Designed miniproteins, single chains, continued (3). Designs and how they scored, part 94

Each design is a single chain, and the fold is of that chain. pLDDT is the mean over its residues in the fold that is shown.

## One batch from the design tools (miniprotein)

Design m11249
Fold by ESMFold2-Fast:
Structure m11249 (fold): chain A 101 residues (1-101)
Amino acid sequence: SEEVKKSAESVGKELAKSLGIMSGETVAKSVVSSVKQFPDGSEVIAEKFTEGAAKLGKTKTVEETVKLLIKEGIKKAVDAIYKQAKKNPHIKPAVDKALKA
């Protein structure tokens, strides 16, 4: 629904902003929890989180988030992060490393 999309965008952006006050490990786990709570919004949450995390230079948190999403089998969220990584050269090596591509 439109409400799910708006909620997912807000969640993703807020998760990225939380990197200013919370540990990367805590934020990575929160991203996984959020995409599991909102499966229909998982791609949007992952996309908006990665966009914000990339702007903040939080490459290690993006790598950790991808590893956790792979472990949980959440392919749509992993794909969304990879698409954002292709647009952000400074985080792409960390995402590639997490994917073992």
Scores: mean pLDDT 85

Design m11250
Fold by ESMFold2-Fast:
Structure m11250 (fold): chain A 86 residues (1-86)
Amino acid sequence: AKKRIQEIARQTIQQLERAAKAGDREAAVRAGIEGFFRIMEETDDREVILKAIAAILRLIGLELDGASAEEIARVGKEELETIASM
């Protein structure tokens, strides 16, 4: 489980970095949300699930507030690294 979550986090971070380089806010939000949903499918750990849900809500909030793709990707990466270390 932990190794799979770490691999999903790594892949999602790469997708977020690509979206940030393209300046594509929608792609950054979508990549982050899809990554956190994939993490939730790999675990029954309530704390990890709640952290993933909170991260999804933060990314949606950033998109609604007009944050840049770079900012969305940075926050998504920080949340993914936190979950991967749990």
Scores: mean pLDDT 88

Design m11251
Fold by ESMFold2-Fast:
Structure m11251 (fold): chain A 94 residues (1-94)
Amino acid sequence: SAKEKLEEAIKALKAGDIEKARELLKEAVPGVLENPSEELAKLLKELAELAIENKDIETAELALAVLNSMELKGVMPKEEAEEIREKYIELLKE
């Protein structure tokens, strides 16, 4: 499921396996976009924050793009999405 793939992606990022995390996120994206939920948005937010912390711009960009879609669908609070966008912009300035 998309949830299981996002949970495994988070686990991979925490272990420093950036490539595995990115592959799992890519595999999860279609399922997330088909059936968006607040639970999936929470997992994507955690994944995006971890990617930003690891300075993995590519994974952070993908996670943020999906979070922005979930914000438009009403399952991600605007304030929380803006927080992640600000952190991503700060990463790009480094």
Scores: mean pLDDT 85

Design m11252
Fold by ESMFold2-Fast:
Structure m11252 (fold): chain A 82 residues (1-82)
Amino acid sequence: SAKELGEKGLELAKQGKGKEGGELAVDGGTLASENGGDVEGAEAALRAGLEAVKTSKNQEGLNAGIAGALAGIGALFDAGKL
């Protein structure tokens, strides 16, 4: 599910795998948008993306984290929460 993708992304980001965590956040946020505003999936993607931004030590992880956070924000917008 979108929520599970975001939650896995968050755990990877906390382990210092910001690129992988951010990429899962993108997948989760995109899936939440496609499902017509899965709020829990969108929030999980946003949290994972932001954690990837905070923990990343390289540009790839920062880029993936930003993309993941934006995917989560887009999904929240689609859900009517923004």
Scores: mean pLDDT 84

Design m11253
Fold by ESMFold2-Fast:
Structure m11253 (fold): chain A 75 residues (1-75)
Amino acid sequence: SMSEERKRAVVMFSLLALYSEAMLRARQQNLPQSVIDQIEQLYQEAVSRLRTATAAEAEQLLDQFEKEVDQLLAS
């Protein structure tokens, strides 16, 4: 639906913002390449899953991505 398409678009921008911030933080902290690769993989998987997500699933994908990235940056 149009409403679901709009929610996916908003979540897509939020994912890009979180991904960009995470990549900047990882580089600033000189984190291992393995962590950078994991962040990139999580982002690509989230974007792929978002393409067919409902509005509720899109919100869950965003929340899960944020939690997983925060965990990687804290380790």
Scores: mean pLDDT 86

Design m11254
Fold by ESMFold2-Fast:
Structure m11254 (fold): chain A 80 residues (1-80)
Amino acid sequence: ARAAAIIAASRQSSAQIRASISDTYDYAVAQILRRHGITSITDAQIDQLQALIAQMRAAQTADQVRAVQQQIDALIQQMR
C-alpha cells in the first residue's frame, strides 16, 4: 500500500528516502513523517498533506506561507 511504503521510507536516512521515492510529493510527505516521528498514516491523510504542500509551494506572501504552515501543523497534530 502507498501509506506503508511512505512510512517504511520515512525510517531511512534523508539520502535513502531520496533514492527510494521518485515522486516529489511522496518524498516531502516521508520527510515530514520522519521529522515528527509519525508511524501511522492513511492514504487520505497523505493526499491532504500533498495538497497543503502544493499550496505552500504556490504561496507568494509570508502570510500565505504562515496560514498553510498552521494547517500542516494541525493535520500533523491529528496524526499523533
Scores: mean pLDDT 71

Design m11255
Fold by ESMFold2-Fast:
Structure m11255 (fold): chain A 91 residues (1-91)
Amino acid sequence: LRVPSEEELKALREAVRLLFEAGDLLITGGEAAVPEARRLIEEAAEALKDEEMREVVREAGERMIAHHADPSKVAAITAAAAIEMIGLLLE
């Protein structure tokens, strides 16, 4: 297992936090929350320097927005993206 730097861990924690916040907004606010959720998703991607992780966040974000009317699917997409980013960090 790769040992990530403190800076990498901080960036990942912030990106994951923002992605979960976006997911929660979509689950609680639905379509009305889409503009704020999109902003948080882009902020999460910009917190990361790793291009592959940024792509995971943006792809997951678009899927979360597309499925905003399905809270369980939004939650599943958010969790899967967080797990994928953690996996990439530990490669």
Scores: mean pLDDT 84

Design m11256
Fold by ESMFold2-Fast:
Structure m11256 (fold): chain A 64 residues (1-64)
Amino acid sequence: MSLDEIEKGVKAMIKALAEDPNLPIEKLVEIGKKAGLDEELAREVATVLTRLVAAGHTLQVPQP
């Protein structure tokens, strides 16, 4: 898997969670998988992002 695919997937997940902070982990994993991430990697990223939001960190939508 290329670094560009990983970056695209992570950005898509951050954007989705920034627009809907109540998104379930399973929906966030699906978004990552659609963007080209492996399920295991998408689940790890989803868990980290969800924990950051729960801890009060604000996610900014990455701009190109």
Scores: mean pLDDT 75

Design m11257
Fold by ESMFold2-Fast:
Structure m11257 (fold): chain A 117 residues (1-117)
Amino acid sequence: SGFDRVRAAFAAFPSVEALTEALRALAKRLGIEISDENIRVTARAVAEALATARNLGDFLARLYRLLKQAGLSEEDQINAIALVLVALFGVPEDTPKEVLLKIAKSVLDLAKRLTGE
């Protein structure tokens, strides 16, 4: 399943700190402007959501709630999701930035609907 693929991709990182560093490097390569603190928040939110989620929809809903509760703006939520899509969902790194951000916004909108928003 898509959820099993995401869990397997996450398990390939030796730690949450390793995921944080990968997301930081990826943000620089893609030209996505997000603070180091919000990258750390994103990696921790991914780890917590995967530990507690039952399926892909539950993972996306939990990820969105954790990013929102941590105080990320909608722009930073979109930026965070874009990095997660490349790192864990197999979205190609050579995807044009504007296309990647549109996909991330669509995923955010889906996650909001899954939470009743």
Scores: mean pLDDT 91

Design m11258
Fold by ESMFold2-Fast:
Structure m11258 (fold): chain A 100 residues (1-100)
Amino acid sequence: MEEKEKEEKEKERLAKEVTAEATAAAYRANAELRLDEATLEELFAEADELFQRMAEAIREGAPIEELRELARRLREALREAEERARATPAGPASEFSVPK
């Protein structure tokens, strides 16, 4: 029944996995859609806020259940951000030769 050490390791693993997933999603959107870094930051702003909250909760020693809930919300925000990134036009062609 040495749950404490196992829990701590699981918390660290969860944080690492979520961070890697967030980084991979941002890189995928950039590489495939060629979006500007500023645009990506705006699209992923909500996910970044959730990530900061998760980091703070880990530092405060929050229970693993709370961290799992934050990770779940973060993953959802990341998926939504990636979907929005795919729908975002990647070029300055918003002014498509109005006269010709």
Scores: mean pLDDT 69

Design m11259
Fold by ESMFold2-Fast:
Structure m11259 (fold): chain A 69 residues (1-69)
Amino acid sequence: SQLEALRQQLATRFGVRDADVDALLNTKDERERRALEADLGSRARSREEVAELAALLDQMRALVAQQQK
């Protein structure tokens, strides 16, 4: 699935574990969600990688939102 492909890309390129992704997707508080995103973003080595990581996380959240309809 597209969601599974995004999880694999996050793990392979940025060392983001499934548990980190699940925490981000299950967080209901906007402040906690942003804190988790910032922590994951700190693992990027360049501004380009920060942008790629942010885009992958945005795509994943959008897919989860779409699957609830």
Scores: mean pLDDT 71

Design m11260
Fold by ESMFold2-Fast:
Structure m11260 (fold): chain A 88 residues (1-88)
Amino acid sequence: NPLEQYLEIEVLIGLFLMARALDMPALQERLAQEIRARLETVDFEALSKVLPQETVERFKALKERLDSVDPADGAALAAALEAFLDSL
């Protein structure tokens, strides 16, 4: 279900923002790693049929940003995710 994949990632992004607000760096790192892993399984072609193009392109840009980082480096993934979200 492509919409379910999208909603699950949006929930994880919301939890990441909560972890930032609560000053929980270890949770931020784990959530960033989980977001990266889930983005690898997203069917962007299927999503483009149910979501606006701007939303799909934003998620593709997030995936490209996180794919440039070592998946084992949670701190670098959290920093990259934070920078991406703060640029929106």
Scores: mean pLDDT 86

Design m11261
Fold by ESMFold2-Fast:
Structure m11261 (fold): chain A 97 residues (1-97)
Amino acid sequence: DELEKAKEQADAALAQADHASGVLGNALAQARQDPALLAEVQAIIDEGNARIAEARAAGAKLAEVDPETGKYRADAAVAQALADTGARVQAALQAHQ
């Protein structure tokens, strides 16, 4: 049960990352119709990607397995950076409407 719960948490973090990626892709496609919005959305995505890269360089991972215990661990820093980037992009899209 504990191992299954840890795996579910890791799977949820990966699903959140996949969902955020899809949201960002759809937002960028919408923004391409407005050059000012495109520039704003691209800047937000670039900043988000830089934060994710910095977190990963510091050792952050979406999910890892502890080799001694076999337990799964989701990295909250990367998941949070993806969520924050997605929220900022959605706010920019709504503000531009």
Scores: mean pLDDT 62

Design m11262
Fold by ESMFold2-Fast:
Structure m11262 (fold): chain A 82 residues (1-82)
Amino acid sequence: MSGVEYLEELVKAILSKTDSEELSIEEILSLVEEMLKNKSEAERRADLAGLEILFEMADKNKDGKVSKEELEKTLAKIKAAS
């Protein structure tokens, strides 16, 4: 699976596990760590690094939070660029 495809699966899983319209990086990391608990340390670190980059790209307002819509839009841009 490519990194972009994997990020898409992680984002979809995050969106399915939270009722919050806005997410902080801390909330995203907590959700992802629970999802990745059965993966190797190397895989977890790579996935967390990719999500951190995605969050920084999605955080257009620089307020440390992103909406579900902004995460989906940023992921779509990354997929289009790939």
Scores: mean pLDDT 72

Design m11263
Fold by ESMFold2-Fast:
Structure m11263 (fold): chain A 56 residues (1-56)
Amino acid sequence: MEELKKKEEELLEQGKKLGIQAAEYTGGDLEKQLQQALDIAKSKSKVLREEALAAA
């Protein structure tokens, strides 16, 4: 199940890397989106870690 979702997500990211969406976006917009994704990942990782520590 996760395989299908990951595969579709990977295809979308591959399209971005090929510059398909980047050609429609300015470099700044794409960079901003990437930074936001990283911030979200960091926040989720921190929350999970804190919950794991609290549950221990």
Scores: mean pLDDT 62

Design m11264
Fold by ESMFold2-Fast:
Structure m11264 (fold): chain A 80 residues (1-80)
Amino acid sequence: MEEERKELEERARELLGEALKLAREANELGSKEALELAKQAAAYATRALREAEDVERAEELIRKAEEYLEKAKKLIEEAK
């Protein structure tokens, strides 16, 4: 339980960092759609950190953050 929570918090923190980096890249490229997806990824990652005591809920939120992060990354790659 505690170890799982720490792993989820670490992953959520990592995803938040990645989402913020992608948001900056999307903004620099002028991709408003990618920026919104990156913001959604950051929002889900932040929620996962807040709700980390509920492992199942945190895992669901991390999965959502990863989905939005991947969509943002794809659009940024296409915009280059």
Scores: mean pLDDT 82

Design m11265
Fold by ESMFold2-Fast:
Structure m11265 (fold): chain A 64 residues (1-64)
Amino acid sequence: SMEDSQVISDLSREVGDRGGDPEEIVELMIKVAKEKGKKEAMKKYAENLLKLGLISEEQYEKIK
C-alpha cells in the first residue's frame, strides 16, 4: 500500500541518518512494527535487508 511504502521510505532515511548500524536498524524496525501496526511491512523490508546482507538471520528473526 502507499502507507506501507511511505513507512519503508521514512525508515530507510532514518537508517541512513544513523550510519546504517544493523543493531539500531533492528531496534527501530521492531519499534515501528509494534507501535504503528506495520508488522507485515517491516517483515518484508527485513527480508530485503537480509537478502542484501545488511542484517543477520538472527536479527531478521527478532523483527518478525
Scores: mean pLDDT 70

Design m11266
Fold by ESMFold2-Fast:
Structure m11266 (fold): chain A 91 residues (1-91)
Amino acid sequence: SKKEKLEEYLEKALEIARKYKEKYPDDSFAQALVDVLEEIKNEKDEIEKRIKLHATIHSLESRAAKETDPEVKKLLEELIDALKEALKALE
């Protein structure tokens, strides 16, 4: 179902974000990202959830565009893909 796909992709995004947080303890963006994604997962209003997903995807795309570390860039791109699939499940 759409709800199962949404939950699957949000969990996938959280797993990637936790990996990013563990690898880069000095990156404040990486540290905050897990909390942002947990807030999105717990959001009950579908409209507010969509707004938060769009905002988070935009922030990640901006960060990925400036990222010079290929390993970090790959993690950010995988995060963006998972969140875009989560957003698509809300359509």
Scores: mean pLDDT 86

Design m11267
Fold by ESMFold2-Fast:
Structure m11267 (fold): chain A 64 residues (1-64)
Amino acid sequence: LSAEQRKKIEDAVKAAEEELGVTPTPEQREAVKQAVATYMEKTNWKASDEELILVAKIALKEYS
């Protein structure tokens, strides 16, 4: 992943954390980042910021 792609994933996860008011463990956070990265790959890197935040929220709820 490029630096820009990694930052986009991290920004989406942080936004989801803030919106849900949760702080995941490092292991949960890495799993959520992986879910967002997988979604980006499946959408051929065309997913919007809003879609990435939604995916991160779903993953965070799954791990809580």
Scores: mean pLDDT 80

Design m11268
Fold by ESMFold2-Fast:
Structure m11268 (fold): chain A 62 residues (1-62)
Amino acid sequence: MDDAQEQASPLAQQLFAASRSPAEQEEGYKLVQQLVDALRNKDQAAAQKYIDQINAFIAQLK
């Protein structure tokens, strides 16, 4: 299993569990893809940015 996918998986699960509409899931999926890409590139600054954005999105969904 890809380390980037493994690291992103718990956060993705929380995001999709909180999402109730297809539009929310689509927005969340884009953020998760950006996080996975950043992790694969070992760009810690970009990865942290996307983690923060995903957490903020989850907080808005409750």
Scores: mean pLDDT 77

Design m11269
Fold by ESMFold2-Fast:
Structure m11269 (fold): chain A 64 residues (1-64)
Amino acid sequence: SVEELLQEAEKLIEETKKLPESKARDEAYTHAKGAVDLLKGEQTERNIRLAETSLRLAKEALSK
């Protein structure tokens, strides 16, 4: 759901704030914040899918 995606994105942002400064942290933060902005904006199917993609990219950045 949109609410679960938003909670996941916000939790990921808080987790990135606890990490030391790095490119991976900055990429993860940027993507997670992008997902939050999309989900708090107009909740169209397109924006929800873009938010899901942004969350995936945020998680991938932390896996590098």
Scores: mean pLDDT 82

Design m11270
Fold by ESMFold2-Fast:
Structure m11270 (fold): chain A 90 residues (1-90)
Amino acid sequence: SQELQARLEELKEKTVKELQSEGVSPAKAEGLAQAVVDIAFMEDDELAEMALDRAVETLTKDLSKEQQEKVRKIAKETLREVKRLLEEAR
């Protein structure tokens, strides 16, 4: 639905801003936020979490370990929120 797409876009923009506050570049923040949305469509929660961890590691390898952990936390919370929005739209 258009309403779901608008809510996903708002959540993506919020996530991009949070990632940038932790030192992620704008392009990598947008890339990670998009990856989180895409991963949320996976049916297997364990595979989704593994894909998320890989995306975070790949896009934040230039950051400190402390920054990487904060980014990972943001990404996991965003994944939970995207999955919630998808479930509510059914």
Scores: mean pLDDT 86

Design m11271
Fold by ESMFold2-Fast:
Structure m11271 (fold): chain A 67 residues (1-67)
Amino acid sequence: EKKEIEEFQKKLAELLKAGDDELAENLTVVKLYERVKKDPSIRSRPLTKEEEEYIEELRKKIEEYEK
């Protein structure tokens, strides 16, 4: 559980460092993570500030693309 979330966050950070050329796939990953984060019953640990910032940056880019 905690390991799953932490691995997920680490992969997101790596994707952000590599680039955002594949926004469509990144959108799916972000949506899945946001679902887990939004649901209090699923969340096993809080996000760190840096992890949340990386996810937020990616989400904003995708959201701007959608608009």
Scores: mean pLDDT 57

Design m11272
Fold by ESMFold2-Fast:
Structure m11272 (fold): chain A 55 residues (1-55)
Amino acid sequence: KKQEEENYKKYLENIKKLAEEFIKDVERTHSPEYAKEVKERIDKEIEKLKAKFEK
C-alpha cells in the first residue's frame, strides 16, 4: 500500500502539471474567463480523485 501511495502521489502531481499547462494553453487560445472555468472544472475533478483514493 505504501508503493500505491507513492505512485498515486506522483500520478496526481503529473496530472496537476498537465492541467496547469492545459489551462495556460486555453488562456492563450481562448479567453481568461474560459480558462477560469476550465481551471474550476479541473480542480473539482482533482478533488474527486483525492476523495476516491482516500476512501
Scores: mean pLDDT 76

Design m11273
Fold by ESMFold2-Fast:
Structure m11273 (fold): chain A 63 residues (1-63)
Amino acid sequence: AGLILVNKLIEAQKAGDVTEFLKILEEIKNSDDKEGILTELNIAAKAGKILLDWEERAVKALE
């Protein structure tokens, strides 16, 4: 589910783990629910759970 992947992104970002963050983005990019995951990521960003720079990087990587 997209929410699980977004929560993993938030955790990796909080840990400063760029390698894990990029790995999760690659998993999302290859998902058939990419649009739903992007929606969940936007909700997390609006809630202040992910930094804007990291959210923008994720969105750009996923188109």
Scores: mean pLDDT 78

Design m11274
Fold by ESMFold2-Fast:
Structure m11274 (fold): chain A 80 residues (1-80)
Amino acid sequence: SPEDQTLADWQQLTDGVVDLIRELAATRSPEEVRRARDELLAVLDAWLADQSRTLSPETVARLQALREETRRRMDAIVAA
């Protein structure tokens, strides 16, 4: 379904941004990593807002939960 494709696209995007934050955390200052996290979250939030216009409320709720999980994953890496 289109919703299943959107969830798959979200998973691919969020795995990519988490990997990027992990790489930046190994090589950049904590301040640069926090800025990158905030910028990547803004990009994800814009994508989610765009997708949410055409999705069911149930799928939007799932994406919001996954977004919060992704934020926690990035925060854990930044705090390490």
Scores: mean pLDDT 84

Design m11275
Fold by ESMFold2-Fast:
Structure m11275 (fold): chain A 92 residues (1-92)
Amino acid sequence: SLSEEEVKEIIELLREGKLQEALNLLAGVNVELSDEEARAAAEALLRFLETGEVPEAPASLEDVFPAMLGNVRSLSKEQQEELAEALREALA
């Protein structure tokens, strides 16, 4: 589970374009994500936040993506909306 401080840090990292660092913090891990892996994870999480549909884990992220998704699902509606905005900005 994520603290309010961790959620704020994730959003700040996303707004700074630090996608890999934000996703590592969101998953509670410290793994090297390629730009392609980080983008795929961010796009899948954004689709979930926008549609409510549970996405399939990106092929290289089967071990870490469920933790990312689980933490996103545990956020308040307000935190989910702010995270979706930050993800859209980071992916732009």
Scores: mean pLDDT 83

Design m11276
Fold by ESMFold2-Fast:
Structure m11276 (fold): chain A 80 residues (1-80)
Amino acid sequence: GHMLSDEEFEKLKEEVKSLMEKRAKELIEKYPEYKQQVEKLLKEYLERIDNAESPMEITKVLFSFTSDLIDIEIEAERKK
């Protein structure tokens, strides 16, 4: 259960998914060689957003996704 209405919760999911897609696209534009890895990661985390049952779970998924994107960027920069 959560304190948001069902409509507000679905809107939150869509807004977070849009943010995740934007961040993934920006990383792919900087490091095109990581496109397949980033797209696979995005797909897995979008499914986790769809399965989230609370705003706190959405926040946890977003933080985990952001952490994984940062790990890819660190790896990409080390190879430069």
Scores: mean pLDDT 88

Design m11277
Fold by ESMFold2-Fast:
Structure m11277 (fold): chain A 106 residues (1-106)
Amino acid sequence: ELEKLLKEGEELLKKELKEEEIKLREIENQAYELLVKLYEEGKLEREEANELSRKFAELVRLIRKGEDKSKIEEVREEIIEELKKHSEEAAKKFEELIKEMEEAAK
């Protein structure tokens, strides 16, 4: 699932999308690449990487639709807390990517 989401993101970037959409997809792809790296380094199990990918995909959906800020914060906190269990550095990088995505969606 993680590998499929990463490939889908790359394919979408190659289409002539609106500039705003392209920026959001680039940040999204960076987050999936980070999860792949953690999995390849043995810091995440495949099931953990897939679960985080699903939660991140939901977060992206909520941000893109301009949904309830409280729901966005809830999912964000779940992702960051889970990542902290495996790598504090990865959690910090992921938090930065989420912030960039929220700013790009303004």
Scores: mean pLDDT 79

Design m11278
Fold by ESMFold2-Fast:
Structure m11278 (fold): chain A 65 residues (1-65)
Amino acid sequence: SMDVKEAIERAKKIAEKAGAKLSVEEKDGETVLTFEVKTEKQEMLMGTAAIYASVLGIKAEIKIV
């Protein structure tokens, strides 16, 4: 029910507060989110954001840096 633009803005805010980096890419007409994390705790927090993105049909992945 949340629109894609609002979901992306919320994901950015969550990533910023957690100290993680969010990259947003448009590929083949589809929005892809990549969360770059440094710690297991950040991975768990970004995992929640990725689940919400997935429910909205937005592809999301987590990358440990």
Scores: mean pLDDT 77

Design m11279
Fold by ESMFold2-Fast:
Structure m11279 (fold): chain A 63 residues (1-63)
Amino acid sequence: SFEWDVEIVRKAAELTIEEADKTLVTLPNGAKVSLEALVYYLATGRTTSPFSGETIDKAVLDA
């Protein structure tokens, strides 16, 4: 839904601002992704992973 998209993008943006010095975001599994890629995936996935179709957990965004 629209509310979920806004909330997920907002949280992703906040996490990236905290790590802005590197221009990369580190996921809980240790993988590094660009802010642009992360925001794109979250925005287009509608809170679901575009790779697996599963709902994205808050823990991923809290990394």
Scores: mean pLDDT 49

Design m11280
Fold by ESMFold2-Fast:
Formats: structure tokens, C-alpha cells, sequence
Structure m11280 (fold): chain A 92 residues (1-92)
């Protein structure tokens, strides 16, 4: 099925934990029709890619710790905001 994703936005943040480990948080969000069953998975794939690219830029290996998905109403015409968050630990 072809996805109808609009306004895909991706952000990534790198944090140093008090345990000395590096953590990467990647968030992807897009506007899509609520009927688009593949759009949420595509948004998650974008968050996963951003986390992996951030780890690679640091020369670190990525270990995914958490993945979260959410869907929130955007408009009365059936558009929703689809969001995915990937939290990961990055190690040498």
C-alpha cells in the first residue's frame, strides 16, 4: 500500500547519562490519513534511521531500549499526527 505521509519531521538528540553511557533519542512525526495503515510504520522506520545515523556519526553501536508510537487527531477530515520515538543506548 502506498503511504500518503505529509510534513515528515525528524529530530535526534544525543545525551550523556550519569552512568557514562551515551543515549540517543530520535523522534519522527508526520501528518497522514487515519486510514493509512502503513504510515505509522514508515514514521517509526524514519525514527530508527535517524537514531542509527546519529550513532554512526559518533562511531558508536546502537542498542534500542524503547520504541513508542502515538496517533493524535489533527483535523476533522480524518488527518492524524503520527509520531514515533526511539530511545537507544550507544556504545563503543
Amino acid sequence: METKIKELTVGVETLKGLDGNTYIIAVASAIAPVSDKEALEKVLEEARRAAQEAAEKLGLKLEVVAEEKSVVKYSDDGLVVMSAVVGARATA
Scores: mean pLDDT 79

Design m11281
Fold by ESMFold2-Fast:
Structure m11281 (fold): chain A 93 residues (1-93)
Amino acid sequence: MEEEALERVRRIRARVDEAKQKTDEAYNLAKKNPSLKDEAKRIATQAAVEANGAYSEARRIAKETGLPEAQRVADYAREAADYALKKIEELEK
């Protein structure tokens, strides 16, 4: 069970990394090309949803298994979701 949980946690972390990258790329795209601002906001919103999903899944694994790695990935996913929302807010200013 621990091995399967660790594999799932690693997969969740990869999803969080991807969501954070999408957020950064979307923000940079909007800064360089203001006409793509709405497109960038859509991409960042999707990234926030994906990160929140990862948070919920990682937190569930952390509660069920007590694995510190699962808790760390849950915290990382929460930070990535909050980061995406802040970037969306900055684009609206």
Scores: mean pLDDT 86

Design m11282
Fold by ESMFold2-Fast:
Structure m11282 (fold): chain A 66 residues (1-66)
Amino acid sequence: ADVPKVTPEQIAEAAATSALAMGDTPEVFAEIARNAAKAQGYSDEEIEEAAKLARDMVEERLKQAA
């Protein structure tokens, strides 16, 4: 099967983990996840889903840290 090794969920989780160390905004990590998913060869819809997941995960982790 022609599927990327890294899933959109894994990209989002990595971005969320990095956010706690770097202090960047959820929007910045959504952009990072979008670029990472694009590099993995995901479709436009999957790229946007990865960005959405990254934003949601970062917002939740920042809320827990605050």
Scores: mean pLDDT 70

Design m11283
Fold by ESMFold2-Fast:
Structure m11283 (fold): chain A 64 residues (1-64)
Amino acid sequence: MEAEIVLNSSELGKLREELGVEEGARVRVTVVDEKTAVITSLETGKQIEISAEDGKSIIHLAGV
């Protein structure tokens, strides 16, 4: 499962700070297995590893 999303929600503020991006930044969320998801900043190329559950929740919050 993979989606591109825009980080413009207040609920995604912590994620924006961790990625070092501004509100409205675009990211790619990739669920790689049952435990792991990766978020990639399309602006900076920075990646962070998160749980697959958190990755799915972020995709759901983005309405994708």
Scores: mean pLDDT 74

Design m11284
Fold by ESMFold2-Fast:
Structure m11284 (fold): chain A 55 residues (1-55)
Amino acid sequence: GLDAAGARRAGEGALRMGELLGNPALIEQGKRALEAGDAGDGEGAFAHLKEGGIG
C-alpha cells in the first residue's frame, strides 16, 4: 500500500492532469484520492486512483 502523503501527491497529479485534459472522471478520482489521503487513508486514496485506470 501507499502512505497517505504519497497517495495525496498521486491524487494531486491525477487532478491536475484531468484539468489539463478536460477529463471530469479523472478530476473526480483525483479529488477523492486527495480527500482520502487527507483523512490518512493512503490505501483508500490509491484505490480511487486505480478505479480510474491510474496506477
Scores: mean pLDDT 69

